# Designed miniproteins, single chains, continued (4): the designs that were tried, part 35

Each design is a single chain, and the fold is of that chain. pLDDT is the mean over its residues in the fold that is shown.

## One batch from the design tools (miniprotein)

Design m13193
Fold by ESMFold2-Fast:
Structure m13193 (fold): chain A 66 residues (1-66)
Amino acid sequence: SVREEAARAGGEASGVDDEQARRGTEAVWRHGFGEEGQRAAGEASGLDEEQARRMTEAVTRVYSES
């Protein structure tokens, strides 16, 4: 599914474990793909700003191409 692909891509891009990838990716989906999604991913998964940015970019790419 697109959601499953987004979680995988987000985890790979940010270098986090599967559970952090799930929480962060879902936060991006729920809060939008811009700055709010990036912030939410960081908060939900304990990511730093760079990791949250990479995750948000990867998730946005998957959803925009699907």
Scores: mean pLDDT 78

Design m13194
Fold by ESMFold2-Fast:
Structure m13194 (fold): chain A 90 residues (1-90)
Amino acid sequence: VEPLTPEERELVQKLVRLVLQFGDEGKLSRKTLDIFLEAARKAGLTDEGIAIVEIAGAVSLVARRNKGIPLDDSEEAVEEFKKAVEEIIK
């Protein structure tokens, strides 16, 4: 397993933190996770980096369900997520 570059590692850490935050707020849906994965791909993440973000998202979705946190998959939540992702990948 090759380690991520320092730049990609920093980007992955920021994306994982964002995913966990929105997961805790009940704003992470499969729709928002797919937007995340597209943004990660456009940012030039490797397959390994994308896999890390996807795993973090999947774990957050499971944790939300287990905690009984209501899901907010509204267009407003999706748009908030998109803006947060765009801010990270600048």
Scores: mean pLDDT 76

Design m13195
Fold by ESMFold2-Fast:
Structure m13195 (fold): chain A 90 residues (1-90)
Amino acid sequence: MEEERQRAIDALAYAGIALISFAVAKLAEKRGDTEGSQVAADAGGRAIENALKLLGETDKAPQYAEEARKSIEKGGEIAEEVGRKATELL
């Protein structure tokens, strides 16, 4: 139970990092900073992948991370859903 809760907390932390990363990517895009937007989106995708692996969704992690890297809006939606799933395990 403690190890399971710790994994849920760590997954929630990664979901938070992903949400912040995609918010930063959107702000960079608005400023015309394409490179900064891509770096932030890549960070968000990695955070989603790590969160999903912690939640036992290892098979889906690369696919959702790739989806998130391709679309900032989708990345935010996926990060929010991952955070919701992590919270349900607490």
Scores: mean pLDDT 84

Design m13196
Fold by ESMFold2-Fast:
Structure m13196 (fold): chain A 77 residues (1-77)
Amino acid sequence: MFSTLRRKRTLEDLKEAIRFGRELVARSRPNERTARALEYLEKAEEVLEKYKEDEEKAIELAEEYIGKAEAELLSTA
């Protein structure tokens, strides 16, 4: 689960959460929720890259997008 991967709140943990989310999307039946989850995971990855020099902001914004992706995936699972 994303919450387990985010326990340390590091950039590496968030990247692992994104990878795990993408894997769940790949294993799930294609639908609107998995498509939205993938979009949120892509935005989380973009945020981590864009705010690389502001680690606190990158983590906060990425966690928000990962949380949105998790909500979509939990509605599907």
Scores: mean pLDDT 72

Design m13197
Fold by ESMFold2-Fast:
Structure m13197 (fold): chain A 82 residues (1-82)
Amino acid sequence: PDIEEAIKELEEVKAAIEAAKDVDALTDAAFKLNEIIKKYLPEEKVKELNDKASELGAKATNLEEAKAALLEVANEAIEILK
């Protein structure tokens, strides 16, 4: 049950990331993504995803690249839960 709920919450945050029109909305979505990851994933996977998010975020030069980075992290979290 927790895994199905986690995947649902991750799909909802992916929709929020895609709908973000500015940095403030994207930052809110990123916070929600991190809270879901910390709630449902083991600590070692949380660290791996945070390291990946930092690497991808450092490479992002605009809003669309930042969205792509967060979507990649969310998709990887879903794959870990499957």
Scores: mean pLDDT 82

Design m13198
Fold by ESMFold2-Fast:
Structure m13198 (fold): chain A 99 residues (1-99)
Amino acid sequence: REEELARIAELRAEGRTVWQVLSPENEVVTLSYGSVEEAVELVRELEETHGKEAGIAMAVAIAVELEAKEAATKLLKELGVSEEEIEKLFKEIEEVKKI
């Protein structure tokens, strides 16, 4: 725990964004990225390791955190998500923000 907090602090000090998410097995997974290109690679690795749903969830989290619709759209297109599904996901994000 202390070692994990120190690593998160170090990553943030380097200007990186850090996320902690729950896997389907209820394990805490720490994810970090410093650029859109790195985020795309991270999403691809998550898709290969945990499936397409994990990649989509990460892209949505990036959109919410950065309010960067364009960055999230790029990531979702890299995952092969259709324009119609991307629009649907952004509509759901906007509805969640109202709460």
Scores: mean pLDDT 64

Design m13199
Fold by ESMFold2-Fast:
Structure m13199 (fold): chain A 81 residues (1-81)
Amino acid sequence: SEIEKLLQEADEKARQMGELAQSRDPSKIPEIEKLREQALKALEEALKLAEERGDKELAEQIRKAREVLEGNYEQILEAIS
């Protein structure tokens, strides 16, 4: 339940980041950075909870989600800078 809420928050922030990136407006970079930070914080909290309950499979999935988020962020910056 708590992990599901955190993952939902991360997904929502990543979606908003993608929407802003579609404008290709450099003035949106600070807002995109804020959304990235919020998504990462939610994923880090979800990861801690998954590790605390010993769910190794979920923990690995969350680590992969973090890698995907960072990769998408780098591509966004490259496309609009």
Scores: mean pLDDT 86

Design m13200
Fold by ESMFold2-Fast:
Structure m13200 (fold): chain A 80 residues (1-80)
Amino acid sequence: MEEIYNRAIHVANLASGSYEALKKGLGKEAALERLKQAAEYVLKNRKDFEKALEEAKKRGNEEDVKKLEFAIKLAEEIKK
């Protein structure tokens, strides 16, 4: 569980940070590549992200909940 949670948070941080960089026009190529990698990981490991989101809610970690929800939504949008 801890490995799943830590990996999910790491990927969620990459997704949110890369998306923010893209919005600001900073390092567009590297940010796009990181965003793509993060989204692909979320799509392949959707259930692990759902478990991590449930765990974050149990811990009352609102910041982690928001980051995980963002990563999941982003992956769903890219799938379209």
Scores: mean pLDDT 80

Design m13201
Fold by ESMFold2-Fast:
Structure m13201 (fold): chain A 66 residues (1-66)
Amino acid sequence: MASENDIAAEVGREAYRLTLEKPVDEAMAEAEKIAQKRAEETGVDPEVLLSAARTAIRHALDKRAA
């Protein structure tokens, strides 16, 4: 029902939320687990969701450094 882009956005939001609750390394590990679980549930390419999670975390770090 949700598009691939919608699912990627959801995974990205969850990854960003984790960076507020945990150190970045732990947030990344949990975000990768979420991306894999979502890929299994939706049939979306796990690499797409994993990239979304990593991009969200990287963007959060870059925004804090800027």
Scores: mean pLDDT 78

Design m13202
Fold by ESMFold2-Fast:
Structure m13202 (fold): chain A 65 residues (1-65)
Amino acid sequence: SMKDKQLEEFKKKLDEYFKKHPNATADELLSYAAEIGRELLKYYGKVYVSTDEVTAYIVEYLKKR
């Protein structure tokens, strides 16, 4: 589905950001996630991924760091 494709793109970009910025704060990670959302909106015209799903992914990363 389009939602699954967009969620995969969010995760891919966030994973790359995590590797390049291992000391990034929660605020910086959330700001970057918002930027990804804006890029997806511009490209697809609609974002199907919820803020809660993206936030949960960031929280899981921070717990394991």
Scores: mean pLDDT 87

Design m13203
Fold by ESMFold2-Fast:
Structure m13203 (fold): chain A 94 residues (1-94)
Amino acid sequence: SSEQLAAQQRINDLFLQIGEAIKAKDFASAERLLDELEAAIDEYFSRFRDPDFTRGVLRALDSLLQLAKANNAPESLLERIEELRERVEELEEE
């Protein structure tokens, strides 16, 4: 439980950091942080089944994608966010 909460907090913190990088148009930092987010999400869902958190992550990815589009992010960043969303959505169905 405490480890699960710490892992959720890390994922939430990474979403916030990526959002700030996108707003700053620091897309290099956003892409690096997205690598860390992908690893953190993969680790979380390898250990925990949490439908409520899965839904939260999907909403956060949708928000991040809209923020990236609004800030004219590179297509590579948009594609990676969309691919991560698809992987997380598949986890909701299992």
Scores: mean pLDDT 88

Design m13204
Fold by ESMFold2-Fast:
Formats: structure tokens, sequence, C-alpha cells
Structure m13204 (fold): chain A 62 residues (1-62)
């Protein structure tokens, strides 16, 4: 499951323009704590827009 979140995060990063590291991190948080928590983390860190964080989180949770 965690590896799926990392791969999903990479796909989300490519589609949203996030770095691979940020995409993987948000995907993992989405899998463990839900998409809303991952979106909030991305926005609060100033590393992603709401749209970018949402894409990475949704791909990571699949």
Amino acid sequence: MEEKALKGGLRGAEKSGLSDEDGRSLGYVALEKGAEAAIEKGIKGGRATEEQARIAAEEGAK
C-alpha cells in the first residue's frame, strides 16, 4: 500500500508540477491520514497549491 502511495504521488507530481519528493510525501500522508490532511500539509508548508496537493493526495490514495 505504501509503495502504491509513493507511485501515485509521483504521477500526481508530474501532473501538478510538484517535485517527486513532495508528491511522494503528500501521497503517503493521504494514505495514512486521508486526502484532507495531505492537502492541508502541502498548503501549510508553502510547497503546493490546493490543486497540486489535491492531485497528489488523490493519486497517492489509489
Scores: mean pLDDT 70

Design m13205
Fold by ESMFold2-Fast:
Structure m13205 (fold): chain A 85 residues (1-85)
Amino acid sequence: MKRLQEQLELLKESLKDAKSNFEKMLLLGAILTLELQLNPDLPEEEKEKKLEKLREEILKLYRESGASEEQLEKVKEALEKGIKS
């Protein structure tokens, strides 16, 4: 448990220093994955809020990088599959 918490804090610090939108997206996904692993019994409502926030953040980064609506939909699908699997 403590190791995952320490890794989560390191990822959050890395996110502050991230220089590319791609790096930020990878770190955001890793952060959420560890948060869910640390709290497997988290209420479904809380999980949905965290997942929605992650999707919004990643889609924002893709949109700022010039992604089309079709590309944004593919990113949404990939994020949902990656977290559920």
Scores: mean pLDDT 74

Design m13206
Fold by ESMFold2-Fast:
Structure m13206 (fold): chain A 68 residues (1-68)
Amino acid sequence: SSVKEEIERKKRETLETLRTDPSRSGEAIDEFGRFAQEAAEANPGDKELDEFISRAMLEVARANEEVS
């Protein structure tokens, strides 16, 4: 779906920012989190999307922990 494709793209952009410019990590994580929240709100009860978002957010959180 286009929503999953957009989340995956933004996740990759966020992970790249964490690798290349950790000084922007907070900004990048906040932007990704906001987008993920808006996607979840737009698709209430979509368990598959909720799980996809949870995995993406976990990957970002783990990457941020490694660069801190």
Scores: mean pLDDT 82

Design m13207
Fold by ESMFold2-Fast:
Structure m13207 (fold): chain A 57 residues (1-57)
Amino acid sequence: SKKVEEAIKKHLEWSGLDEKYIEKIKEELKKKGFTDEQVLEHMENVLGKYDYPKEAP
């Protein structure tokens, strides 16, 4: 789904990860039978630990 893709992309961008990493993680999780919503939830749980609220000097 489009909104899930955009949300994951934004989280990975803030975390400093590459777009190609999004594609691989999504594919792997979907191959394990995860839905789009579950993939997003998983990504948010993992990437939330590396969230960057504001740009630091």
Scores: mean pLDDT 60

Design m13208
Fold by ESMFold2-Fast:
Structure m13208 (fold): chain A 68 residues (1-68)
Amino acid sequence: PLSPEEALAELRRRMDALIATLPAEQRAAAEAMREQILAVLREGLRNGVPVSELLARISALIDAFIAS
């Protein structure tokens, strides 16, 4: 089992690998989204936010990204 910090590091590594497959012109926007998702997760884990609330926040970020 991973600690929360190890899980976040693993998620970041997986997102980095996916972003590396994108054309260069898309990477900056994808990297910004990655950092927003990771920031929400780091803050939520520090503050004991329920997983359901974290999923709602991440979903809102993804929806905002798609709408832009």
Scores: mean pLDDT 76

Design m13209
Fold by ESMFold2-Fast:
Structure m13209 (fold): chain A 85 residues (1-85)
Amino acid sequence: SKGIEAVRKLLKGEKVTKEEIIQALEYLLSRVTNPEAKKHLQRAIEALKDGNYEEAIKHLEEALKVETNGLFKRVLENIIKQLKE
């Protein structure tokens, strides 16, 4: 899965493309159970596709606040870090 490969790269701290970030977020969205996290991940994906990086970062930070899965939190933290660079 392209999403799983993107998640693996993000967990290693590897630089990824915008397309790989979207693929990783779509994978997380398919696995996340918390409805607040789902809402924010969906809005972050839409914002990235629209090129609105500031809105995407805000939604990813909100998803990070409500997410309880440690692996998913690390992926979100690494995505936020790369988008702010």
Scores: mean pLDDT 88

Design m13210
Fold by ESMFold2-Fast:
Structure m13210 (fold): chain A 81 residues (1-81)
Amino acid sequence: ALRDKVLEELAKTFGISKEEVRERIRSGDIRVVDVKRTADGVITLKFLSKDGREAEITFTEEEIAELEGVRRIVEPRSGSF
């Protein structure tokens, strides 16, 4: 559950609840501002809070494969008309 990992890590980093993280992402108070991909296939997302605090979350190849799988399931919406 990549979503749960993101919420948990941001909650720890910002010192707030997972529900508060979810609300701040929806309101735009927490945003993804950078995506770094390394040569070994690891992806790091940088998040920025409106008060200037930053958090980085790193995804493993296994977690990236899960994300790609979910993307492929959702892709039919973008490619079907």
Scores: mean pLDDT 67

Design m13211
Fold by ESMFold2-Fast:
Structure m13211 (fold): chain A 63 residues (1-63)
Amino acid sequence: GAAEARANIAEAKRLAGAAADSGGIGDGVRHAEEQLAKGTEEGYAEAERAARGALDLARSLGL
């Protein structure tokens, strides 16, 4: 949901630092924020998925 999306976005940004604004991590964070801003259940679900993807990518890069 929205809370999980926000938590994952925050953690991805914390791990990635400046990289959170660019590349695959940045793209995932941006997509998640755009979906979250829609204020719909479908947007919240997609935001959670995108945020998790960005977080997983940050972790896979040892960030």
Scores: mean pLDDT 78

Design m13212
Fold by ESMFold2-Fast:
Structure m13212 (fold): chain A 64 residues (1-64)
Amino acid sequence: MPSVEELIAEGVELARRIKNPLQATKELVRVIAVSTDVMLGDPDARARAEEELARVREVLEREE
């Protein structure tokens, strides 16, 4: 199972590939929010990271 840190890193890399700069910024802000949850020891941070990663993938598919 990927770590929360790995999910966040993948989310950042994928968000940087989003062509629409406003959408890219929005998704990056959400990934940063999840990073803050991890720092606070929130056990739900993994689920939120997975949701954000899935959302970034959907945005990339929508740009095709």
Scores: mean pLDDT 77

Design m13213
Fold by ESMFold2-Fast:
Structure m13213 (fold): chain A 87 residues (1-87)
Amino acid sequence: SLEDLLDELIALAEELGAEALVAAARALQTTVRNGGSAEEIQAALDALEAAALGFYLSHDPADPRVQRVLATLRRVAQAVRELLASL
């Protein structure tokens, strides 16, 4: 589920000290849980993708933990886009 993917992303990002990514993921989770509008969910996804870009540029892409964060981010983004398409 999207909730499980966000929980996994938050745990992985916390392990790496990626505070901006944790904050963005939690904000997206809160927006979805509170039944936010399509515009609010899109804005939260945009913020998550901005944090993800910053994470990618500041970490070693050969680190398996970094690769796991990026793989989970792709799954979260896909699940959110599917949710938005249903709204």
Scores: mean pLDDT 89

Design m13214
Fold by ESMFold2-Fast:
Structure m13214 (fold): chain A 90 residues (1-90)
Amino acid sequence: MREEVMEEAERLFKGAGAAARGIEESGVELPSSALSRIIGTAAALAANGASPREVAEAVERLLREIPGVSEEQARRVGELVERRLRELEE
């Protein structure tokens, strides 16, 4: 039980960190509400065992819904998120 909670928490922090750093590295500017939604979604998906690709695809989808974010910027963030999550697992 406690070990399972720690594993979920670890995945949650990895997902949140990957999304936050991906956005920072891409230079995309987001409203605080959008940033929180994206980081929270990445964290929740990772905590529930989603693959790096699934987390990246969800982040890209959410970014594409935000006014002022281009498809290229969304793809760049997704690429950074997937790479970082794969590095953290392997």
Scores: mean pLDDT 81

Design m13215
Fold by ESMFold2-Fast:
Structure m13215 (fold): chain A 98 residues (1-98)
Amino acid sequence: MEFVREATRRVNDLHGEALSLKLKAIEALSNGDIDTARKYLDELKGVLGELEDLIADLEAALPTSSDPEGMRGVIDLARSVRDIIKKMISELEKLLAS
């Protein structure tokens, strides 16, 4: 239960970081600061990497988990957040290409 709670908090923290970086990138673009927007996009890609590493760690821990259903729930949540972050990256890349 405690490990599942900590993993859930980490997924939510990464989601919050991604939302913050997306907003900062959009603000930079609105101000004509393309270089700063690209830096925030690179940082957002870093958050995606951290989330993908977390998913791999959770999947590796699943067979020895005392709460396999809770672990599957967190993995599903993390995969959903990963898909959201991938969409954010795609949208920002399109805006930067325009």
Scores: mean pLDDT 88

Design m13216
Fold by ESMFold2-Fast:
Structure m13216 (fold): chain A 81 residues (1-81)
Amino acid sequence: SMAEEERRRRLEEEIREGMRLIAAGVLATALARNPEADEAEIESLIERLAKELGVEPEELRRMVEELLPEVRRVRERLLAE
C-alpha cells in the first residue's frame, strides 16, 4: 500500500542520514589527523562515498567541513589530556 511504502521511504532516509553522519565523522577525523592530505584524493573519496550513500558530493563535503572544526577541538582536548 502507499502508506506502507511511505513509511519504508522514511525509514530508509533516516538510515541513510545516519550513514552520512558516520561517513562525515570518519572523513573529518581522517582530515584532522592528516592536515596535509592530498586535496584531489579527498575530493575523490568524498565523491565515491556520496555515491554509495545516495547523496550529493557537495552535501557530504559541507557536512565534513562543518564537523572538522569540532573534531579538531575534541582531538586537541584528548591529546592535551
Scores: mean pLDDT 73

Design m13217
Fold by ESMFold2-Fast:
Structure m13217 (fold): chain A 99 residues (1-99)
Amino acid sequence: MEEERRREIEEGVAQLLELGVLTPEEGERLKELLENDDAVGVFRLLTSRLLPPDQAEEAVAVLQDMLEAAKNNEIDPALLERGKRLGALIAEEMAKLEA
């Protein structure tokens, strides 16, 4: 892991803890998931805290579908578009937490 990426991860987790988005135990779990390259686990944990339940479920489903499509060397344009929209929503919610 690059030093810059590791620092960004640690700072991001610390900020989420300070904002009350994650508990200390969840913060430690997030670090473990990142160390194990468990992208689905990371995304599931973050979306469950940042997005409404319906949007969190859709976000996880889209990520799983995109990972499966990538594994098969195929990208569904509809999944790609949904992924972009969910990414924008997550970025917006994170910006609100920092405000």
Scores: mean pLDDT 68

Design m13218
Fold by ESMFold2-Fast:
Structure m13218 (fold): chain A 64 residues (1-64)
Amino acid sequence: GPLPATPAEDAKAVVDRAEEALKQGNKIEATSLAVAAGILASMVPDEEAREEILKRIKEIDKKM
């Protein structure tokens, strides 16, 4: 079966959903998902992966 998702994979999935919501004009959903992704990113032990996820979240915030 598939390997269990890592915190980095979970955070990336939520960021992807936030970007999709923003493209659909759903700023409320995008904001909620961006907050959730930030919490998940704080659980990512790899600094480089965490910083890349946080960078994507900041780009979403700039577009709102």
Scores: mean pLDDT 80

Design m13219
Fold by ESMFold2-Fast:
Structure m13219 (fold): chain A 100 residues (1-100)
Amino acid sequence: SKEELEKLLKEIEKQVEEALEAAENDPSKVPELIKKLEELMEKLIEEVKKASEEDQLFAYEKFAKIAQKVFDKALEDPKYKPLADVLQEKMTELDDILNS
């Protein structure tokens, strides 16, 4: 449902912000935060697969905005690259779903 997609996207945005803060202040926590983020993104992928084409596009656009913040940071500092790589992988999976 669109409500579930919006909920998951808000949770993903929060976890991305926590992972960015950890990359700055406590890099030892980054791997565990990436695992939590991967679980949320897997749930997002499953919900997107069940969604209408309109809701799939909505989810992709929202996720792309979240991911772009991390991509921009990774270009300036490679400490953000592990987080950027995980988000890029899920962006590719979402793009494949939309083009199926």
Scores: mean pLDDT 86

Design m13220
Fold by ESMFold2-Fast:
Order: sequence, then structure tokens, then C-alpha cells
Structure m13220 (fold): chain A 76 residues (1-76)
Amino acid sequence: STTELIQKIAKELGVDPILVGSALGSIEAGLSDDQIFNVIKVNAKYVLGMSDEEATEYAKRLMSKLDEIKKLVEEF
């Protein structure tokens, strides 16, 4: 299930499951890396209550793991 995939990726990468779900949905929708970055930043701000600066740094950190996320999706 999608929930099991999200939990697996969150555990493997040490990333919040909500932001993993946001990244997966964006990848499935065929969004560009810039668009995925913006989706993660918006959810970090408005769902997780991060400041703009914190959301930007977290989004950068998650984007650095995007290839690992894509690999885990392919293996599932």
C-alpha cells in the first residue's frame, strides 16, 4: 500500500512521513525537481509549521535525498 511505502521510505531516510508522501505524489504527477522542491517547502511551512527559512533548508535536505526516494519507489 502507499502507506507502507511512505513508512518504509521515512524509516530508511529519517524523513517526516508527511513530506515523503508529498514527494511521492509529486514524483507520480511527473513534476520537475523545482516543482517538487516547492511542494515540499509549502507542506513543511503549512502542515508542519516550519518557518520559511527552516522549510527552505529542510526542502533542500530532502531534495538531496530525492534519487534515493526514487530508487525506493522503483524497488517497492
Scores: mean pLDDT 79

Design m13221
Fold by ESMFold2-Fast:
Structure m13221 (fold): chain A 74 residues (1-74)
Amino acid sequence: RLEEARELAMKALRALKNGDFDTAIEYAEQAIEAAKDVPGARSLLEGALNAIKRGQGNTAAVMLGVAIAVLDLE
């Protein structure tokens, strides 16, 4: 459950750092679904997805990192 959301968010961050925006979007969408019961993490993941779609890689990376930290503490 939360481990799955965290793993997916980490995969999204890795894809983003590699410049693979399509893969980053796919993993971010999957992470949002996996984190549906964690409103804080879900909101950050939705923000990250929007940032990726707008080409805001640095903003997306920060949001993904915070979401991963929130999921790790749950």
Scores: mean pLDDT 82

Design m13222
Fold by ESMFold2-Fast:
Structure m13222 (fold): chain A 75 residues (1-75)
Amino acid sequence: SSMLSVYQSQISNLNSEIDNLNNELNKAISNNDTDKVNKLNKELSIVNTSLDFLNSQLDELKAQIDAQRRREELS
């Protein structure tokens, strides 16, 4: 698969993980489980940091592909 497909798949997987963590967070809040809320918020912060990094890498890769395509069209 292309590198774009790999990044898109990884981003999709992280979004699914965020959805699962948010579902667990909602349950922990409903149960007034402060310790679990704090742990889940830390996990969400880590996953969101990874997602931001992958989105930045995907944007850079797309820009590089576009630049390469333009160079090939002009050559």
Scores: mean pLDDT 87

Design m13223
Fold by ESMFold2-Fast:
Structure m13223 (fold): chain A 96 residues (1-96)
Amino acid sequence: MAREYAERARRRVEATLDLDEEERRALERAAEEAAALKTVEELEELARRLAEEADSRAKQVAALVAIGALQLALIDEERERVLKEAGAGGLVAPPA
């Protein structure tokens, strides 16, 4: 699961930014590191750490991958929660 989030985040960053060889290397390394993590908390810590160290373009790319993977993991968790809420009770009032 974490590997899928890391892969998705990597592809998203690669599609959005034109990356140099050094930036692509940082991207792949960050994706690999994120894929090795098991929990959302570990992914959050990685994202924070890489963001704090993001003083170069390559490090910024690595941070974006970790942040993207974290966002995808959080979205998946929220999606499951929303699905259970909607499926169990249903929405009575229409959204504003």
Scores: mean pLDDT 76

Design m13224
Fold by ESMFold2-Fast:
Structure m13224 (fold): chain A 56 residues (1-56)
Amino acid sequence: GPAKEALGRQIEADVVRAIHERDLAAARAALQKGLDAGLITEEQFRQALASIERSL
């Protein structure tokens, strides 16, 4: 619904900002919010975090 769509956009913005700032802890926290909200799976969380770690 609209609330989940807004939350998804906020989490995406938070992840992008964290990557730009090279803040792995902030990126992980944003991804954790997505996982807790059911927007991503545990596997997607793990893969995204590993990709971000390799990019920093």
Scores: mean pLDDT 84

Design m13225
Fold by ESMFold2-Fast:
Structure m13225 (fold): chain A 70 residues (1-70)
Amino acid sequence: EKEKELEEKIEELVKKVGRNPTKEQIEEIEKELLKEGYSLKDIRLNLPPILVYGSRENLEKLKKLAEERK
């Protein structure tokens, strides 16, 4: 239930800022959710990877680095 509520709120905030938000817009989303009592860990786990990493290219680079750490 809590995770579904968090997901819905993230979706509403993403609609407001668009699909390629700036780092500042992502931080504002995190701040809003923290203000509502969600932990930063829960917020980050439920944010789309693109929002956390700013772009798909950065996400692909991070995935590759994680694979190399095996």
Scores: mean pLDDT 65

Design m13226
Fold by ESMFold2-Fast:
Structure m13226 (fold): chain A 96 residues (1-96)
Amino acid sequence: DMEELRREYKEGGYLKLLERFLKELEKAGWEVKLEIDEEGKLHFYLKGSVVSDDGVEYSFEIELTGSIEEVVEKLREVFRDIAENQRTEVKVKYES
């Protein structure tokens, strides 16, 4: 949630929180890339699909570039939208 993310950010754990989340997705067979460029910008890429027991396919392709804070805030927005609107296909590209 956003309150937990703000706490982690202030405690210097923002990147660690993101890395923990991404490791769980990678274990589920998703393609995950997280890099910081020479200018200090975070480059985040996530691609994957999963079929639920009910036969519903969920597919995601997310590419985000910006500050650590901007990338995590945008990720929270995307996943909240998925959860609240039960989106089965998501394709997002964001560059700050």
Scores: mean pLDDT 70

Design m13227
Fold by ESMFold2-Fast:
Structure m13227 (fold): chain A 75 residues (1-75)
Amino acid sequence: KVEEAEKLGEKAIDYLLKGDVLKAADLFEQAARLYRESGDNERAIFWYRIAATLYEQMGLTEKAEELRKEIKEIE
């Protein structure tokens, strides 16, 4: 799971550099979820925060709020 999460994070950064912000946010969210499932809560929170920020910047406020609630459950 951790290795899969790392690959998703790297892929998300690649999409972000290409300007595909929505795809990057989706991949960061997927990476965060895998880190959470593996018990790596610190990395999960880190990537959830990045995904939430990107969703908010795109006007996807409801999705950003959903991820912020998940962060509070972990913290």
Scores: mean pLDDT 83

Design m13228
Fold by ESMFold2-Fast:
Structure m13228 (fold): chain A 87 residues (1-87)
Amino acid sequence: AAAGPEAEEAIRPLRERARALGPEALAALDETIELAVKAGASAEQVVEAARAVVEGLERHPLPRGAAVLIPAAVLRVIGSQLPQTPP
């Protein structure tokens, strides 16, 4: 995996915590990890982004069907590594 097996082991308990919050939380976590990995984020950055998402969702539970705010830092990394802004 692009994030590496050590990062996946660190993410495993975060996925379990997200699953306890519901399918929307789990989907948001997996999407954040996928976007960070595609942007070339380090294993440490991927784990940090995943933790931030889970902790945020635990403090502010989502209503069913709600969109999740992806951490701005992850979006900035994606924008810097893979610019996809047509004029």
Scores: mean pLDDT 65

